Designed miniproteins, single chains, continued (4). Designs and how they scored, part 87

Each design is a single chain, and the fold is of that chain. pLDDT is the mean over its residues in the fold that is shown.

## One batch from the design tools (miniprotein)

Design m15201
Fold by ESMFold2-Fast:
Structure m15201 (fold): chain A 71 residues (1-71)
Amino acid sequence: MKEEAEKLNEEGVRLFEEGRYEEAIELYDKAIELDPRYWKAWANKGLALAALGRLDEAGALFEEAARLHLA
């Protein structure tokens, strides 16, 4: 499960680097579904939302990522 979430996150990062932000978000969402404590997926989804101009949503995800990482 965690390893599968990590692979989905890595594929999402690849799509993000290609500028395919909405598709990257779909993969980050799948990673979060498999491992809700995987803070990197929350942070990466926030970055993709910020790239789309959805700053309020991005902020909420960065807060959750920080909470999970620092706890």
Scores: mean pLDDT 86

Design m15202
Fold by ESMFold2-Fast:
Structure m15202 (fold): chain A 61 residues (1-61)
Amino acid sequence: DPLLERARRRRELGRERFPKLLEEALERGLITPEQRKALEEAVENSRTFEELEENLKNLPL
C-alpha cells in the first residue's frame, strides 16, 4: 500500500532532520534535553509537520 510506504519514509526523514531542528531549538532555549524526548514522540505520532508544530506549541515546558 503506497500510503503506508509514504508514512514510513516520512517518519525516517523526520528522524534525520530532527538533529537540525533540535540544534536550533536548544540554542534558542525553546526546549530542554528532557523536552527533546517529547518532541521526538510528537514527530512519530504526528502525521503532518503542521501537527508537529502545534504539538510543540502545546508542550508543558
Scores: mean pLDDT 63

Design m15203
Fold by ESMFold2-Fast:
Structure m15203 (fold): chain A 55 residues (1-55)
Amino acid sequence: MDEERRRREERRRQFIEEQVRGVLEGRSDTELAGSMTVEEAAEADEAIREALEKL
């Protein structure tokens, strides 16, 4: 069982939620998600987009 990977996924979810909140507040950030790979960053962007559409 990989608790490290699970914790990284949880931090990623929190990061996405904070980015969504920032967008809703009218704040724009261009920071890449820390140590995420380009593909993981793309998935995060898509998740943010879906979260905003669900809103």
Scores: mean pLDDT 62

Design m15204
Fold by ESMFold2-Fast:
Structure m15204 (fold): chain A 55 residues (1-55)
Amino acid sequence: MSLEQAVEAASRQARELSERGVEVDPERIAKTLVSSGVISEEDKPEVEKAVREAS
């Protein structure tokens, strides 16, 4: 998965969670993607920014 695809997927998930009234934590979402091997630790800030902007 490319970083662009990971950012898009995380942003979409953040919007869906927010619409359901579920608390969105950008750091937690990015940390989960790093732990799953989807993105590197260096990509974490970019994903966090995208999630914050989507919420």
Scores: mean pLDDT 78

Design m15205
Fold by ESMFold2-Fast:
Structure m15205 (fold): chain A 91 residues (1-91)
Amino acid sequence: SELLLRAIALALRAIGLILDVELLLEKHPEASEEVKKLLEEAKRLAEEALRLAMEALRSEDEEERERLLREAEELLERAEKLIKEAEELLK
């Protein structure tokens, strides 16, 4: 179903953001506490989004699946904004 494909896409997007955060932290070990907090919060949001997307994949209820995917998407958008803010502070 389209919802299942969307759940897979959101899960992959979440994994990508988690890896992006880990890479930024490794590349910038001397980053300020402010930058590290932004990246840690972004990773937390992406990990939560991954859990919700995986729950959507296991759900047999279409309405619950749509709700979980909407929540996951919102968390990923917030995580992406925090990563961009951290990247700007690292310039």
Scores: mean pLDDT 89

Design m15206
Fold by ESMFold2-Fast:
Structure m15206 (fold): chain A 71 residues (1-71)
Amino acid sequence: MKIEEIGKKVKEALLKAGVPEELAEKAAEELKKLLEKNKIEEALKLLEEIEKKFKVDKKEVEELKEEIKKL
């Protein structure tokens, strides 16, 4: 399912950036919860905050934004 796949990719991007697994999983769950409620704009804003806070790769964040916009 699209939302589950996006959650997995967010977790992987965070882990690659050196974020602990527990925190990466929590961030992915928050994002999935917003997407399940069709709060696309809030989900995109959360992803931008995650990028800035954890120094996630901009290319990976852009790919995730594109997947979210397809929902």
Scores: mean pLDDT 80

Design m15207
Fold by ESMFold2-Fast:
Structure m15207 (fold): chain A 69 residues (1-69)
Amino acid sequence: MEAERALEEARRYAELAAEDPSTAEEYMAKVGKLMAENPQVAGEMALYVGRVTSDEIAGMAVDAYNDAL
């Protein structure tokens, strides 16, 4: 239940970053933290970010995730 809500929140941040790439670092830091707190859906969060934004922005989320561990 909490993981499902975290996944939905991460998807929202990915969509916001797609609309304004200047906010990508801020939203990807939030996604990375959600990934660290919800490891069971972390891969699904990263995959969604890559699909709606870019591999570069998805890399920012993965870097933030590794920093949060």
Scores: mean pLDDT 82

Design m15208
Fold by ESMFold2-Fast:
Structure m15208 (fold): chain A 90 residues (1-90)
Amino acid sequence: SPLELLEKEVKEAEERVKANPDDADAWFQLGWLYLILGEYEKAAEYFEKAVKLDPNNWLAYFLLSIAYRKLGDVEKAEEYEKKALEIRNK
């Protein structure tokens, strides 16, 4: 049941980004859902779309760092973590 609800939320978020590809919050939500599912490549892709649309979303950069760390890309993880802190602390 929890997995079925999560899959439904993913489908709804995918339909939301398809209907409005400029909705930074929808891309962020989609990235978050894929991060929870352990689909780290997709999570990173969708968070990258979110930060392109909203470059002040420090949380999206922070979650990008987590996704890349899970993928074993330590260099990208550290880069995005630094970016998140720079935005958060300005």
Scores: mean pLDDT 88

Design m15209
Fold by ESMFold2-Fast:
Structure m15209 (fold): chain A 91 residues (1-91)
Amino acid sequence: MSAKERLLELARELERLAEEEKDPRVAEMLRANARQLRELAEIASEEEQEALARIAEKLLEKIKEAKSVLEREITAAMLQIALAVAKLAAE
């Protein structure tokens, strides 16, 4: 699978988790992260896409493991920050 394909698959997983999420604020954050991954799949370099896929995979696993709304919120926010930093670095 290409790095771009991995990012798009991770975006789909975040969208699926957002649909299953009972807290509407966390669901919105997950959808926002999915949109950012889709954008980065189009504009980031191959090296950046690989790094982003690894980071997103690890944080997505932590979201799935999280037992509280607060833990999911914090992890989703960490992903959002990581993706924003990577986008700036891709300049």
Scores: mean pLDDT 83

Design m15210
Fold by ESMFold2-Fast:
Structure m15210 (fold): chain A 62 residues (1-62)
Amino acid sequence: SELLEAAEKRVAENPDSALAWLGLGAAYAAEGDLERAREAYRKALELDPDFEAARKALAALA
C-alpha cells in the first residue's frame, strides 16, 4: 500500500515524531491491521501523552 509505505518512510525519517506514528497507525488501520495500528498509536502517545488525535484514534479501535 502506498499509504503504508509513505507512513513507514515518515516514521523512519522522524522516529521521535508523534504525528509520524499517528500516520503509521492510520495506515495500518486502513489495511485492517488493527493490532499494529494500536501499537503505532500507543507509540505516538508515549512520545506525546497529550496528543488528543492519537488518544481518540486508539479509543476508536476498542
Scores: mean pLDDT 87

Design m15211
Fold by ESMFold2-Fast:
Structure m15211 (fold): chain A 79 residues (1-79)
Amino acid sequence: DKKKLEEAIKKLNELVKKGGEDITAAMKKGEEEGVKVAKEYSEKVKKLGDELGVPSSVISAAQIRVVGALVDGLLEARK
């Protein structure tokens, strides 16, 4: 069902947004803390996506967005 998939993707996007915020806060405490939080959110995104029946490609893209927040935090810390 297209509508159910759109709602599932919206829930996944909200989790990614929260993950990015939590990763940014963790990066201020250190790189190791940021990596730990990023791994936790990557696993949460996969679990939620699997539970909601989201396609693996969409779940992988959401996990990449979580990793992207960590990379952005690392690059900002190096300026």
Scores: mean pLDDT 82

Design m15212
Fold by ESMFold2-Fast:
Structure m15212 (fold): chain A 80 residues (1-80)
Amino acid sequence: SKEEYIKALALLGLAIIQAFVDGDYETLDEIHRIADEIEANPDNKELIIEQLKRVAELFKEKGYTSTAEDIEKLIEEIKK
């Protein structure tokens, strides 16, 4: 839905801020790439879920566990 799309973009925005604050420009570039793919496909629920899972895994690998948990929570809300 449009609401789920907006929530996805909002969490990606928070992820971008986190990566920027930490000076992690490699992660910042990857999140921008993922955000662009979601923006190109706003009605593709399956793609949005897949891309958010990639962001959550990336953030777990980088140690941003709190943001990763927020993204995982959104994924479960979108799946309902």
Scores: mean pLDDT 77

Design m15213
Fold by ESMFold2-Fast:
Structure m15213 (fold): chain A 80 residues (1-80)
Amino acid sequence: MIKIDPNLSPEEIERQLAIEIFRLVADAVDAAWKERQANPELSEEEWQALLDKHFADAQKRIKELTEEAEKVIKENLERE
């Protein structure tokens, strides 16, 4: 599970969030490509559906990670 380090500064948390977002997008593309290589007879429509599925999964994870990062940053700023 990707976890935001609550001991980092807000700037460092934002940087880690950006790095993890890029990793999630790269992993989604790689996973879709590997599934296509395993199924070379995929139609254009099936390939588009596969990409949409992997990107939707990545976007959901990105949203969860972004919400976690925003919560940690807010809590760190409000807690002395």
Scores: mean pLDDT 76

Design m15214
Fold by ESMFold2-Fast:
Structure m15214 (fold): chain A 56 residues (1-56)
Amino acid sequence: MEKRKEIERILVEAVKAYNSGDLEKAKSLFEKALELARKYNDPVLEFAAQRLLDKL
């Protein structure tokens, strides 16, 4: 599913932002990934995004 690849790309960008110390950008990207995962009803990516967001 193309939507899944889009969410995974956003998660990769969020992790890169987190590793660079840009926590605000990382949070925004994780929240965007979570919203898209919920919209497309992907519980695996929704759980992954929420888990990472909660760690921030």
Scores: mean pLDDT 81

Design m15215
Fold by ESMFold2-Fast:
Structure m15215 (fold): chain A 55 residues (1-55)
Amino acid sequence: MAEEIAKTLDEMVRLAKQIREAEKTDPEKAEQLRKEYFEVGKRLTDLWAQREAAR
């Protein structure tokens, strides 16, 4: 579980960097990446909830 949370956080960091780069050259791609970032964020929230349930 902790490994999945760490992996998800790494994904979010990578996406944030890609969004920042895309904002400079391709606003449409930046918007798509932001949507993906939000979906990954939801997954992180679900993983945290599962961790709390497992204790």
Scores: mean pLDDT 78

Design m15216
Fold by ESMFold2-Fast:
Structure m15216 (fold): chain A 63 residues (1-63)
Amino acid sequence: AEAAAEAAAGARGDASRKNLTPEQVENILKALESAGYKLTPEQREKLLNAKNVKEVKEILDEV
């Protein structure tokens, strides 16, 4: 029980600790555009509003 709780807390902490700075989000957008990805305006706004890497990954999975 404690080991499972610690693993879940670690995963949550990792997602919270990896908050993206606005500069990192802009760099990701630039890298995607350079790689030839075409983002919809809606997806671009969601990426700019994304605070966690997990949210960015889910948006990218739709692209």
Scores: mean pLDDT 64

Design m15217
Fold by ESMFold2-Fast:
Order: sequence, then structure tokens, then C-alpha cells
Structure m15217 (fold): chain A 79 residues (1-79)
Amino acid sequence: MTTSEVREAEVVARNEAGEVLHEGRERVVITTQGDRVTAVPMGAAEQLVEAGAASGQNITVTARLADGSELRTTFVTGP
């Protein structure tokens, strides 16, 4: 069973070189599938992730929640 929730988080999106492409407070969709947890940002960071995936770049998104925990998701393009 897949569960999802929407949380506000401080989001930082970085490219493969570690450059910050976007940062800010955004809503993040947290999806749990078994032992795998992913955080997908909404708004501008979501658009950067989609654009990066389409262009073949790995985009790493770090979402820091209010309790200080971090969720890190790397989006990879291609099969």
C-alpha cells in the first residue's frame, strides 16, 4: 500500500555539480512505499526536477522538515 502526505519544508534543489538551482519553503509530497520514502517538491522546485529529468541531469532535492529531519531524493533521467 502506498501512502502520501503533503508537508511544508525548506527545500533545496541541486544539480550534479552541487550548485543550488532553487531554495525556499515549499509544499512537499512525501510518498512511502514499503521501506522507500521519497519527497517530491511542489511549485518551482517540482518544475526544476521535471526539467532536469527531461534533460538528462540528476537533480537532488533535500527537504528539511520542522523537526529537523531531512528527506533527500535524487531524480535520474533515462532507463
Scores: mean pLDDT 70

Design m15218
Fold by ESMFold2-Fast:
Structure m15218 (fold): chain A 65 residues (1-65)
Amino acid sequence: SKIEELEKRIAENPEDFRAWAELGEELAKQGKYEEAVEYYEKAVALAPDDPYLRAKLAEAKKKLE
């Protein structure tokens, strides 16, 4: 599955912020916004200057309010 592929990428390179972000997107598509926020926060921590990742994190957090 896509999630298994992304988890493998993270296991091989935990600094792969794109894999963390894509995991967040897959979980958000499933309505799992708490988990999506956790993975987006990891992606933002690795790439803090990426406005796309900050926007995705903000969108996921808004779904929890």
Scores: mean pLDDT 85

Design m15219
Fold by ESMFold2-Fast:
Structure m15219 (fold): chain A 93 residues (1-93)
Amino acid sequence: MTKEMVETVKELSTIEKADELIEFLNHEVSEKMRELALEDKEKADKASEELHKATIEAGEKISKENVSKGSAVEISAVGATAEMLIAQRQKER
């Protein structure tokens, strides 16, 4: 599960696929992380850390390539989703 999500984030971490990355993070990653947290807290904790790092790296990559095309909005959405996942993990601990 976690490696699949991280791999998808990495594949979508391009200027052309930035919109797909945001959609993936807002819908699939958010839902899967919530389900994982309910099933296995330790796995959710590790998954949250890996996804947070992958999401930040993806956001930085897209930002550098797409500054003039509203990358700030795209990066903000990507970062906000990662921060929410980390915050939920810490509170659930």
Scores: mean pLDDT 64

Design m15220
Fold by ESMFold2-Fast:
Structure m15220 (fold): chain A 56 residues (1-56)
Amino acid sequence: STEERVLRVLERLMTPEARDLTVASLARLAGMSPGAFSRAFTRLTGHSVREVLAGL
């Protein structure tokens, strides 16, 4: 599901092997458009992708 894709990507990118995080890179890893990924991310976390990335 979309939620599973987003969650798996986030789990992987929180590992020590993670490279620089961008909306485009996260969306690509999730197999989604940036818009679809952003909406799913907000639904799962309660925050927008760019807000979380700005906080990292």
Scores: mean pLDDT 72

Design m15221
Fold by ESMFold2-Fast:
Structure m15221 (fold): chain A 91 residues (1-91)
Amino acid sequence: SLERAREAARRGEDFVEVKQMSKEEALKWAQEVAGISPEELEKRLKEDGSTVTLRTEELVDANGVRYTVTLQLAKVNGKYYLVITVTRAPA
């Protein structure tokens, strides 16, 4: 979950989570989180393996190290996935 990703960043831990979701959930997340319309999301995710970044957040851990939390939607073989990644921010 996004909450788990934020907690990982605050602890200075790498995190990757891939969650399968329904098309309706993907459309809802895109609209609520990034303001992307259903039509625009379908256009961007038209091809297999396509991804759309919904949000990036920068967090600083207890030791002052910066991490980027990234939320993406992906479409693979007609199925929708939420991809949440925590990566150390470039110096």
Scores: mean pLDDT 81

Design m15222
Fold by ESMFold2-Fast:
Structure m15222 (fold): chain A 64 residues (1-64)
Amino acid sequence: LVGKLARATRTIPRSGPEDLELEEGDLVEVLEEVNDEAVRARSLKTGEEGLVPKQYLEVIGDAP
């Protein structure tokens, strides 16, 4: 997943200070696989970084 461009498949509210808030359809660059459930990603819309559940991301290509 690192270096991939992915789309949020649903709206994801921030649950904690490390979490990335996303709306359905938002694009992210995957920066790091933290564990089997979560990645660290950067929002292309806001430039913010945070943790995102892998299950809510659809890989659509390579990050620019």
Scores: mean pLDDT 78

Design m15223
Fold by ESMFold2-Fast:
Structure m15223 (fold): chain A 75 residues (1-75)
Amino acid sequence: KADELYQKGVEALKAGNYDEAIKYFEEALKLTPEEDLEKRAQIYLNLADAYYKKGEFEKADEYTRKARELIRKVA
């Protein structure tokens, strides 16, 4: 289920529908288990990319940092 929302987010991102992509990624994140650090980090990176493409650089940086923290825990 979370993977389906994530896929919709990726498709929206590729289409340039950044607000729609962000919404799908946020919904995917809600359905992703807390312990799935790798998947949560992946979603954070896509949220960062979407915000970056919208010109919301501060928000993009915030999500990039969140993703890096999760990746550090898994490594």
Scores: mean pLDDT 83

Design m15224
Fold by ESMFold2-Fast:
Parts: sequence; structure tokens; C-alpha cells
Structure m15224 (fold): chain A 57 residues (1-57)
Amino acid sequence: MAFPPVTEEEAKSPSMRLRRLLLQKLAESEDPEAAIQYFVDNPETEMNKLLEESAKK
């Protein structure tokens, strides 16, 4: 490939903690599609928020 395509989902797969937190947020959200879209549009911001949340013990 001329350039490797980066998938937004791939950004979430390296961390099981992020995946668990994302799944919990989607389950609690009344609009899972809106939550997913926000993650797709702002993967870096959302990953930072999730990392901070998972780091809080």
C-alpha cells in the first residue's frame, strides 16, 4: 500500500481497559451511535479521556 490505512477501531484495540471502558460508556449512553461517532471523529481526545479514566484507581 502507498500508505497504511489507520482504522479508528484499531486505536481502541491495543488496550483492553479502553475497550472495557468504551463498552461501558456505550451501554450507559442512550445514543450509542452518537457516542461511537464522537470516538471516530475525536479518537485522540476520547482515547486520552479513557486513558485518564482507566488510570484513576
Scores: mean pLDDT 60

Design m15225
Fold by ESMFold2-Fast:
Structure m15225 (fold): chain A 65 residues (1-65)
Amino acid sequence: GAMAQAAAERARALVEERVGPEKVGSIDVTVQDGLVSVVARDKDGKTTPELKAAAIAAANEVMRA
């Protein structure tokens, strides 16, 4: 839906700004009842502490908007 697409676009931009686009392989965003969940993975499909921290920050930023 439009909310999920907008959240995904913003979350990806925020994660890439924080860690650099080369470190981002995929971003998965779920929006349910106003709650936003973001999972960031590197090019190898792995989550790192850096990506997890960036994803949490992105989710909080998207939820505040």
Scores: mean pLDDT 79

Design m15226
Fold by ESMFold2-Fast:
Structure m15226 (fold): chain A 62 residues (1-62)
Amino acid sequence: AMDDEVQLGLGLIGIGIAKVSEGDDREALRASYERFIQLLREEGASDATLKEVEAAADEVLA
């Protein structure tokens, strides 16, 4: 299993990459962020890590 810190880092990097790739397409960004969060959950990320990734995604989408 990946460490919680590694999963958080990958989630945040994924959010940044999606923003660069999808630009201002909020629907595509939301779908990508939801997919990243789901993948982290499937890999056993903690609730704390998932909340931090979700908060970062919400900030970008606001």
Scores: mean pLDDT 73

Design m15227
Fold by ESMFold2-Fast:
Structure m15227 (fold): chain A 59 residues (1-59)
Amino acid sequence: PKKIILGKLKEETIANVKDGEVVQPSFVGPVNTKPEYHESIIPLLLSDSDVIEIPDEPA
């Protein structure tokens, strides 16, 4: 059921991303869980916004 939240979060993601800004996947979902949560959510986010540069390594 997180698809609905992810869809809207995508809009906020691009709205927050300014010229040269990067958005972390931690913004996805109600909890900022990266390794287990974003592994499945990231491809959905990127499928709509390939231009989003996410530093999934450091964070």
Scores: mean pLDDT 42

Design m15228
Fold by ESMFold2-Fast:
Parts: C-alpha cells; sequence; structure tokens
Structure m15228 (fold): chain A 58 residues (1-58)
C-alpha cells in the first residue's frame, strides 16, 4: 500500500497538471482543443480528490 505521504505527493502532482492544462486552455483559440484540455484538467482534479481522500483515511 502507498504511504500517506506518497498519496499526498501524487495528489499535488495531479493538481499541478490540472492547473497547467487549464492555463493552456485559456490560451487555446480552437474551441474543440480547448474543450479537450478542460476535460483532461477535470480528470486530473478528480484523481487528486480521490488520492487526498484515501490519504485522509490513513
Amino acid sequence: ALSKKELILKAIAHELKAIGLEFEAEQEEDPEKKEELLKKAEEYKKEAEKLLKEAESL
């Protein structure tokens, strides 16, 4: 099983990826590409939330 520290670090990494994708989406002029970036950002945020909840249970 992963340690609480490892789960927190993975969650932080996912949050940073989401922020980066959202920033890219703000600069993107193609609506289809923008939607794809925002969808990926949302997926990273959901994974971060799951990891944080798992860490809190430890």
Scores: mean pLDDT 84

Design m15229
Fold by ESMFold2-Fast:
Structure m15229 (fold): chain A 80 residues (1-80)
Amino acid sequence: SEEDEAFVEEILKKAKQKINEIYDKYLRGEITHDEAIKEINKIFDEAEKELLEKGVPQELYDRFLEELSKIIDEFIKKIP
């Protein structure tokens, strides 16, 4: 549904914002590489939980996983 699609897009947007905040902390030397990875995994788990609780259709859940994985992969490639 249009509502479910909007929900998934909002969760992805929030996850991306949180990942960018972690990246900024890493660049400032406030957290280690391992701590950054741990925080990213926590963001993933929290986002997945919200989608499961909402009861999002499988096709939108699969799209969410693909898009979030791309965001995380881009982050990992940028860690110096």
Scores: mean pLDDT 83

Design m15230
Fold by ESMFold2-Fast:
Structure m15230 (fold): chain A 64 residues (1-64)
Amino acid sequence: SLLDEIMKLAQEAARAIKEGNLEEAEKLLKRLEEIRDSLPEGSAERNFAEYAIKELRKAIEEAK
């Protein structure tokens, strides 16, 4: 499902951040943003993607 794909990408991005691989994290975030933009406004999948992107971006900034 799309939600499963979003969850897997978010987990991979979080792992990349923990490993200090910020370029891989940014690449995965770009893919999440593309998926977000393809989803209907107000859908559960869109809301989850937006939440995940916000948290991951915060984690990247804190890792710098």
Scores: mean pLDDT 85

Design m15231
Fold by ESMFold2-Fast:
Structure m15231 (fold): chain A 106 residues (1-106)
Amino acid sequence: SAKQQADKLFAAGNFFFMSGDYERAIELYEQALSLDPNNAGSWFNLGNAYFKLGDYEKAIEYYQKALSLNPNSSRSQRNLGRVYQKLGNFDLAQQYLQKADEIDAK
């Protein structure tokens, strides 16, 4: 099934991410998402790969996509905060980090 193929591509993307090959991880995550666009974890990991490459605009885009699918994702909120810290937007960073802490406190 498309879901099974997407899961295999996602796992392969994770392997390359863990190996530090972020460009290869991105390619595999994008292929996984073409087959299963509702996988919040795949959007989150795509955001992480772009964050590692210093593409903060793409990281924000994909973390926001992950949040649109799972609004209670403390990890997506926290990583958005981290990206805004890197951009020097401390007010937005604080808002996202606080939201992550509120979710984790429940």
Scores: mean pLDDT 90

Design m15232
Fold by ESMFold2-Fast:
Structure m15232 (fold): chain A 68 residues (1-68)
Amino acid sequence: SKLDELIEKAAEAIENKDKEGAIKYLEELKELEKDNPEVVKLADEAIEAIKKGDYESAAEYLLKIKQL
């Protein structure tokens, strides 16, 4: 699915500490899932973690999205 592709791309960017790529894919995921407030909230929390250099927390938020 498009959601799974975006999660995979975001996860790869996070693993590589690619701030620009991680934020890009998380923003695309927010747009895809705009009608799912729980996903949007977790994606926003992941983006904020990335902005702070906290890639470990960003990965945890992404895992929570995958479990929804």
Scores: mean pLDDT 88

Design m15233
Fold by ESMFold2-Fast:
Structure m15233 (fold): chain A 71 residues (1-71)
Amino acid sequence: GAEEALKAGDYEKAVEELEKRIKENPNPSPADLLLLAIAYDKLGKRKEASYWLGKIVIEHGVTPYQAEKAW
């Protein structure tokens, strides 16, 4: 899964799995959004990482810190 890919350092696989999960869910969990943001940041895709972090705050009223706690 995406979480195993992140722990293994396979950030490209983590992005693919998380993007699929998010696209299939109209209200993705803040934890899934945080994992996607982390994967993008690890790939050096800072604009994408910032976008997904912003979505956590705006759509769920949850900080990245709180989403990390839920994971």
Scores: mean pLDDT 74

Design m15234
Fold by ESMFold2-Fast:
Structure m15234 (fold): chain A 66 residues (1-66)
Amino acid sequence: SLLEQAKKALEEGDYEKAAKLAKEAAKVGDDKTKAQALGILSEALGELGDVDKAVEYSKKAREVES
């Protein structure tokens, strides 16, 4: 799945790939998948230095989780 591929990219340190795959997973998944995908996207963007976007997606992930 896109979510699993995003997780693997993040584990491998390929933050650009992780962000791209997580963004796609968030578009097509249910709420649980969206929360996980937005969390991966937030972490990947933080590692890439896009702190503002990382914080934004982290908040969105928590909103979907609740």
Scores: mean pLDDT 81

Design m15235
Fold by ESMFold2-Fast:
Structure m15235 (fold): chain A 73 residues (1-73)
Amino acid sequence: TAQQRTQAIMDIMELGSQAVKAALALGDEEAAERIGELTEEAVRAASQGNMEEAQRLVEEVKELRDEVIRRAE
């Protein structure tokens, strides 16, 4: 539905923003840029109704965020 798509876009933008801030706080500018790119692609996929692709890209954002955090430990 349109509400589900709007909610997905909002959730993706929030996740991406938090992940970018986390990567920048840890000094990983390259990861921050890549997370930003993946977030934009996920928003685009969700906007087109491709929820499967949007979810795949969201998982890539989460994996990259978690990798950056692990490297900082």
Scores: mean pLDDT 86

Design m15236
Fold by ESMFold2-Fast:
Structure m15236 (fold): chain A 64 residues (1-64)
Amino acid sequence: MSEGALAVAVRDYTATAPEELSLKKGDRVRILGRDPEDPDLLLVESLATGEVGYVPASVLEPLR
């Protein structure tokens, strides 16, 4: 998936590490990239706060 794609959180997610981002269901994010060691982790930017962090790809659904 190309960087800069928009996605929405399909469920709440609570950060479990300092590098992770907490999201609530319905939060919109911009996908910045993937973790090179774990392709199931996406680096995202919250559109509401501008915060950047990792979240599991399974939490996100691409927007069109």
Scores: mean pLDDT 77

Design m15237
Fold by ESMFold2-Fast:
Structure m15237 (fold): chain A 57 residues (1-57)
Amino acid sequence: SKEEMIKGVNLAADARKKLIAQGKEELAEKVFEAAMDAIYEGASLEEIKKLIEEIEK
């Protein structure tokens, strides 16, 4: 849904912002691009959260 897309985008943006604050700009871009791709492919919020966590490890 539109609301789920907005929530997904906010999760991706928050993860990117957090990583940039940690000086991990390259990882921040990777996480954001992967999360945005998943959102546009119809991934659930749970799947997006999992993806972000896996890339950050």
Scores: mean pLDDT 83

Design m15238
Fold by ESMFold2-Fast:
Structure m15238 (fold): chain A 80 residues (1-80)
Amino acid sequence: HMENLRKRQEEIDREVEEALSLIKEAVGAIAEMNKIFRENPDLTEEEKKEIVQEVIEAMAENGLSPEERVELFKKLVEEK
């Protein structure tokens, strides 16, 4: 009887998939930031840093808050 093992593996797989989905969204935001830099080559170094910070903050607030990211990672590690 593998009911217990299957359920546990299914839950782990789902949790990993959800975490990967959030990470993909964060990666997408970084890609969009790079696109902005390419579309605006006249941006100063300071302006680029400001955009980077805004994108990182937006990712944290709308997709991956620092607390939620830590909790997700911690949950995966602690379950092991």
Scores: mean pLDDT 62

Design m15239
Fold by ESMFold2-Fast:
Structure m15239 (fold): chain A 70 residues (1-70)
Amino acid sequence: SLVEGLRKQQEALRRAAEAGLISEEAAEEAIRLLEEAARAAEEGDFERMEELAREAQRVVDESLAAVAAA
């Protein structure tokens, strides 16, 4: 399910932060966005879900780049 997939992404982000691959702040923000995406999916608003999921990915990508540059 879409909600199950979003929860797996949240778990992956927590592990990535624990491993130092992204900042804890970025993981927290991305997880919040994925939680909002899951709510949108439950409401049937798949356009909003996709938008929020893309924004979560952007947050992760920016943190990965920042960690790599440090």
Scores: mean pLDDT 84

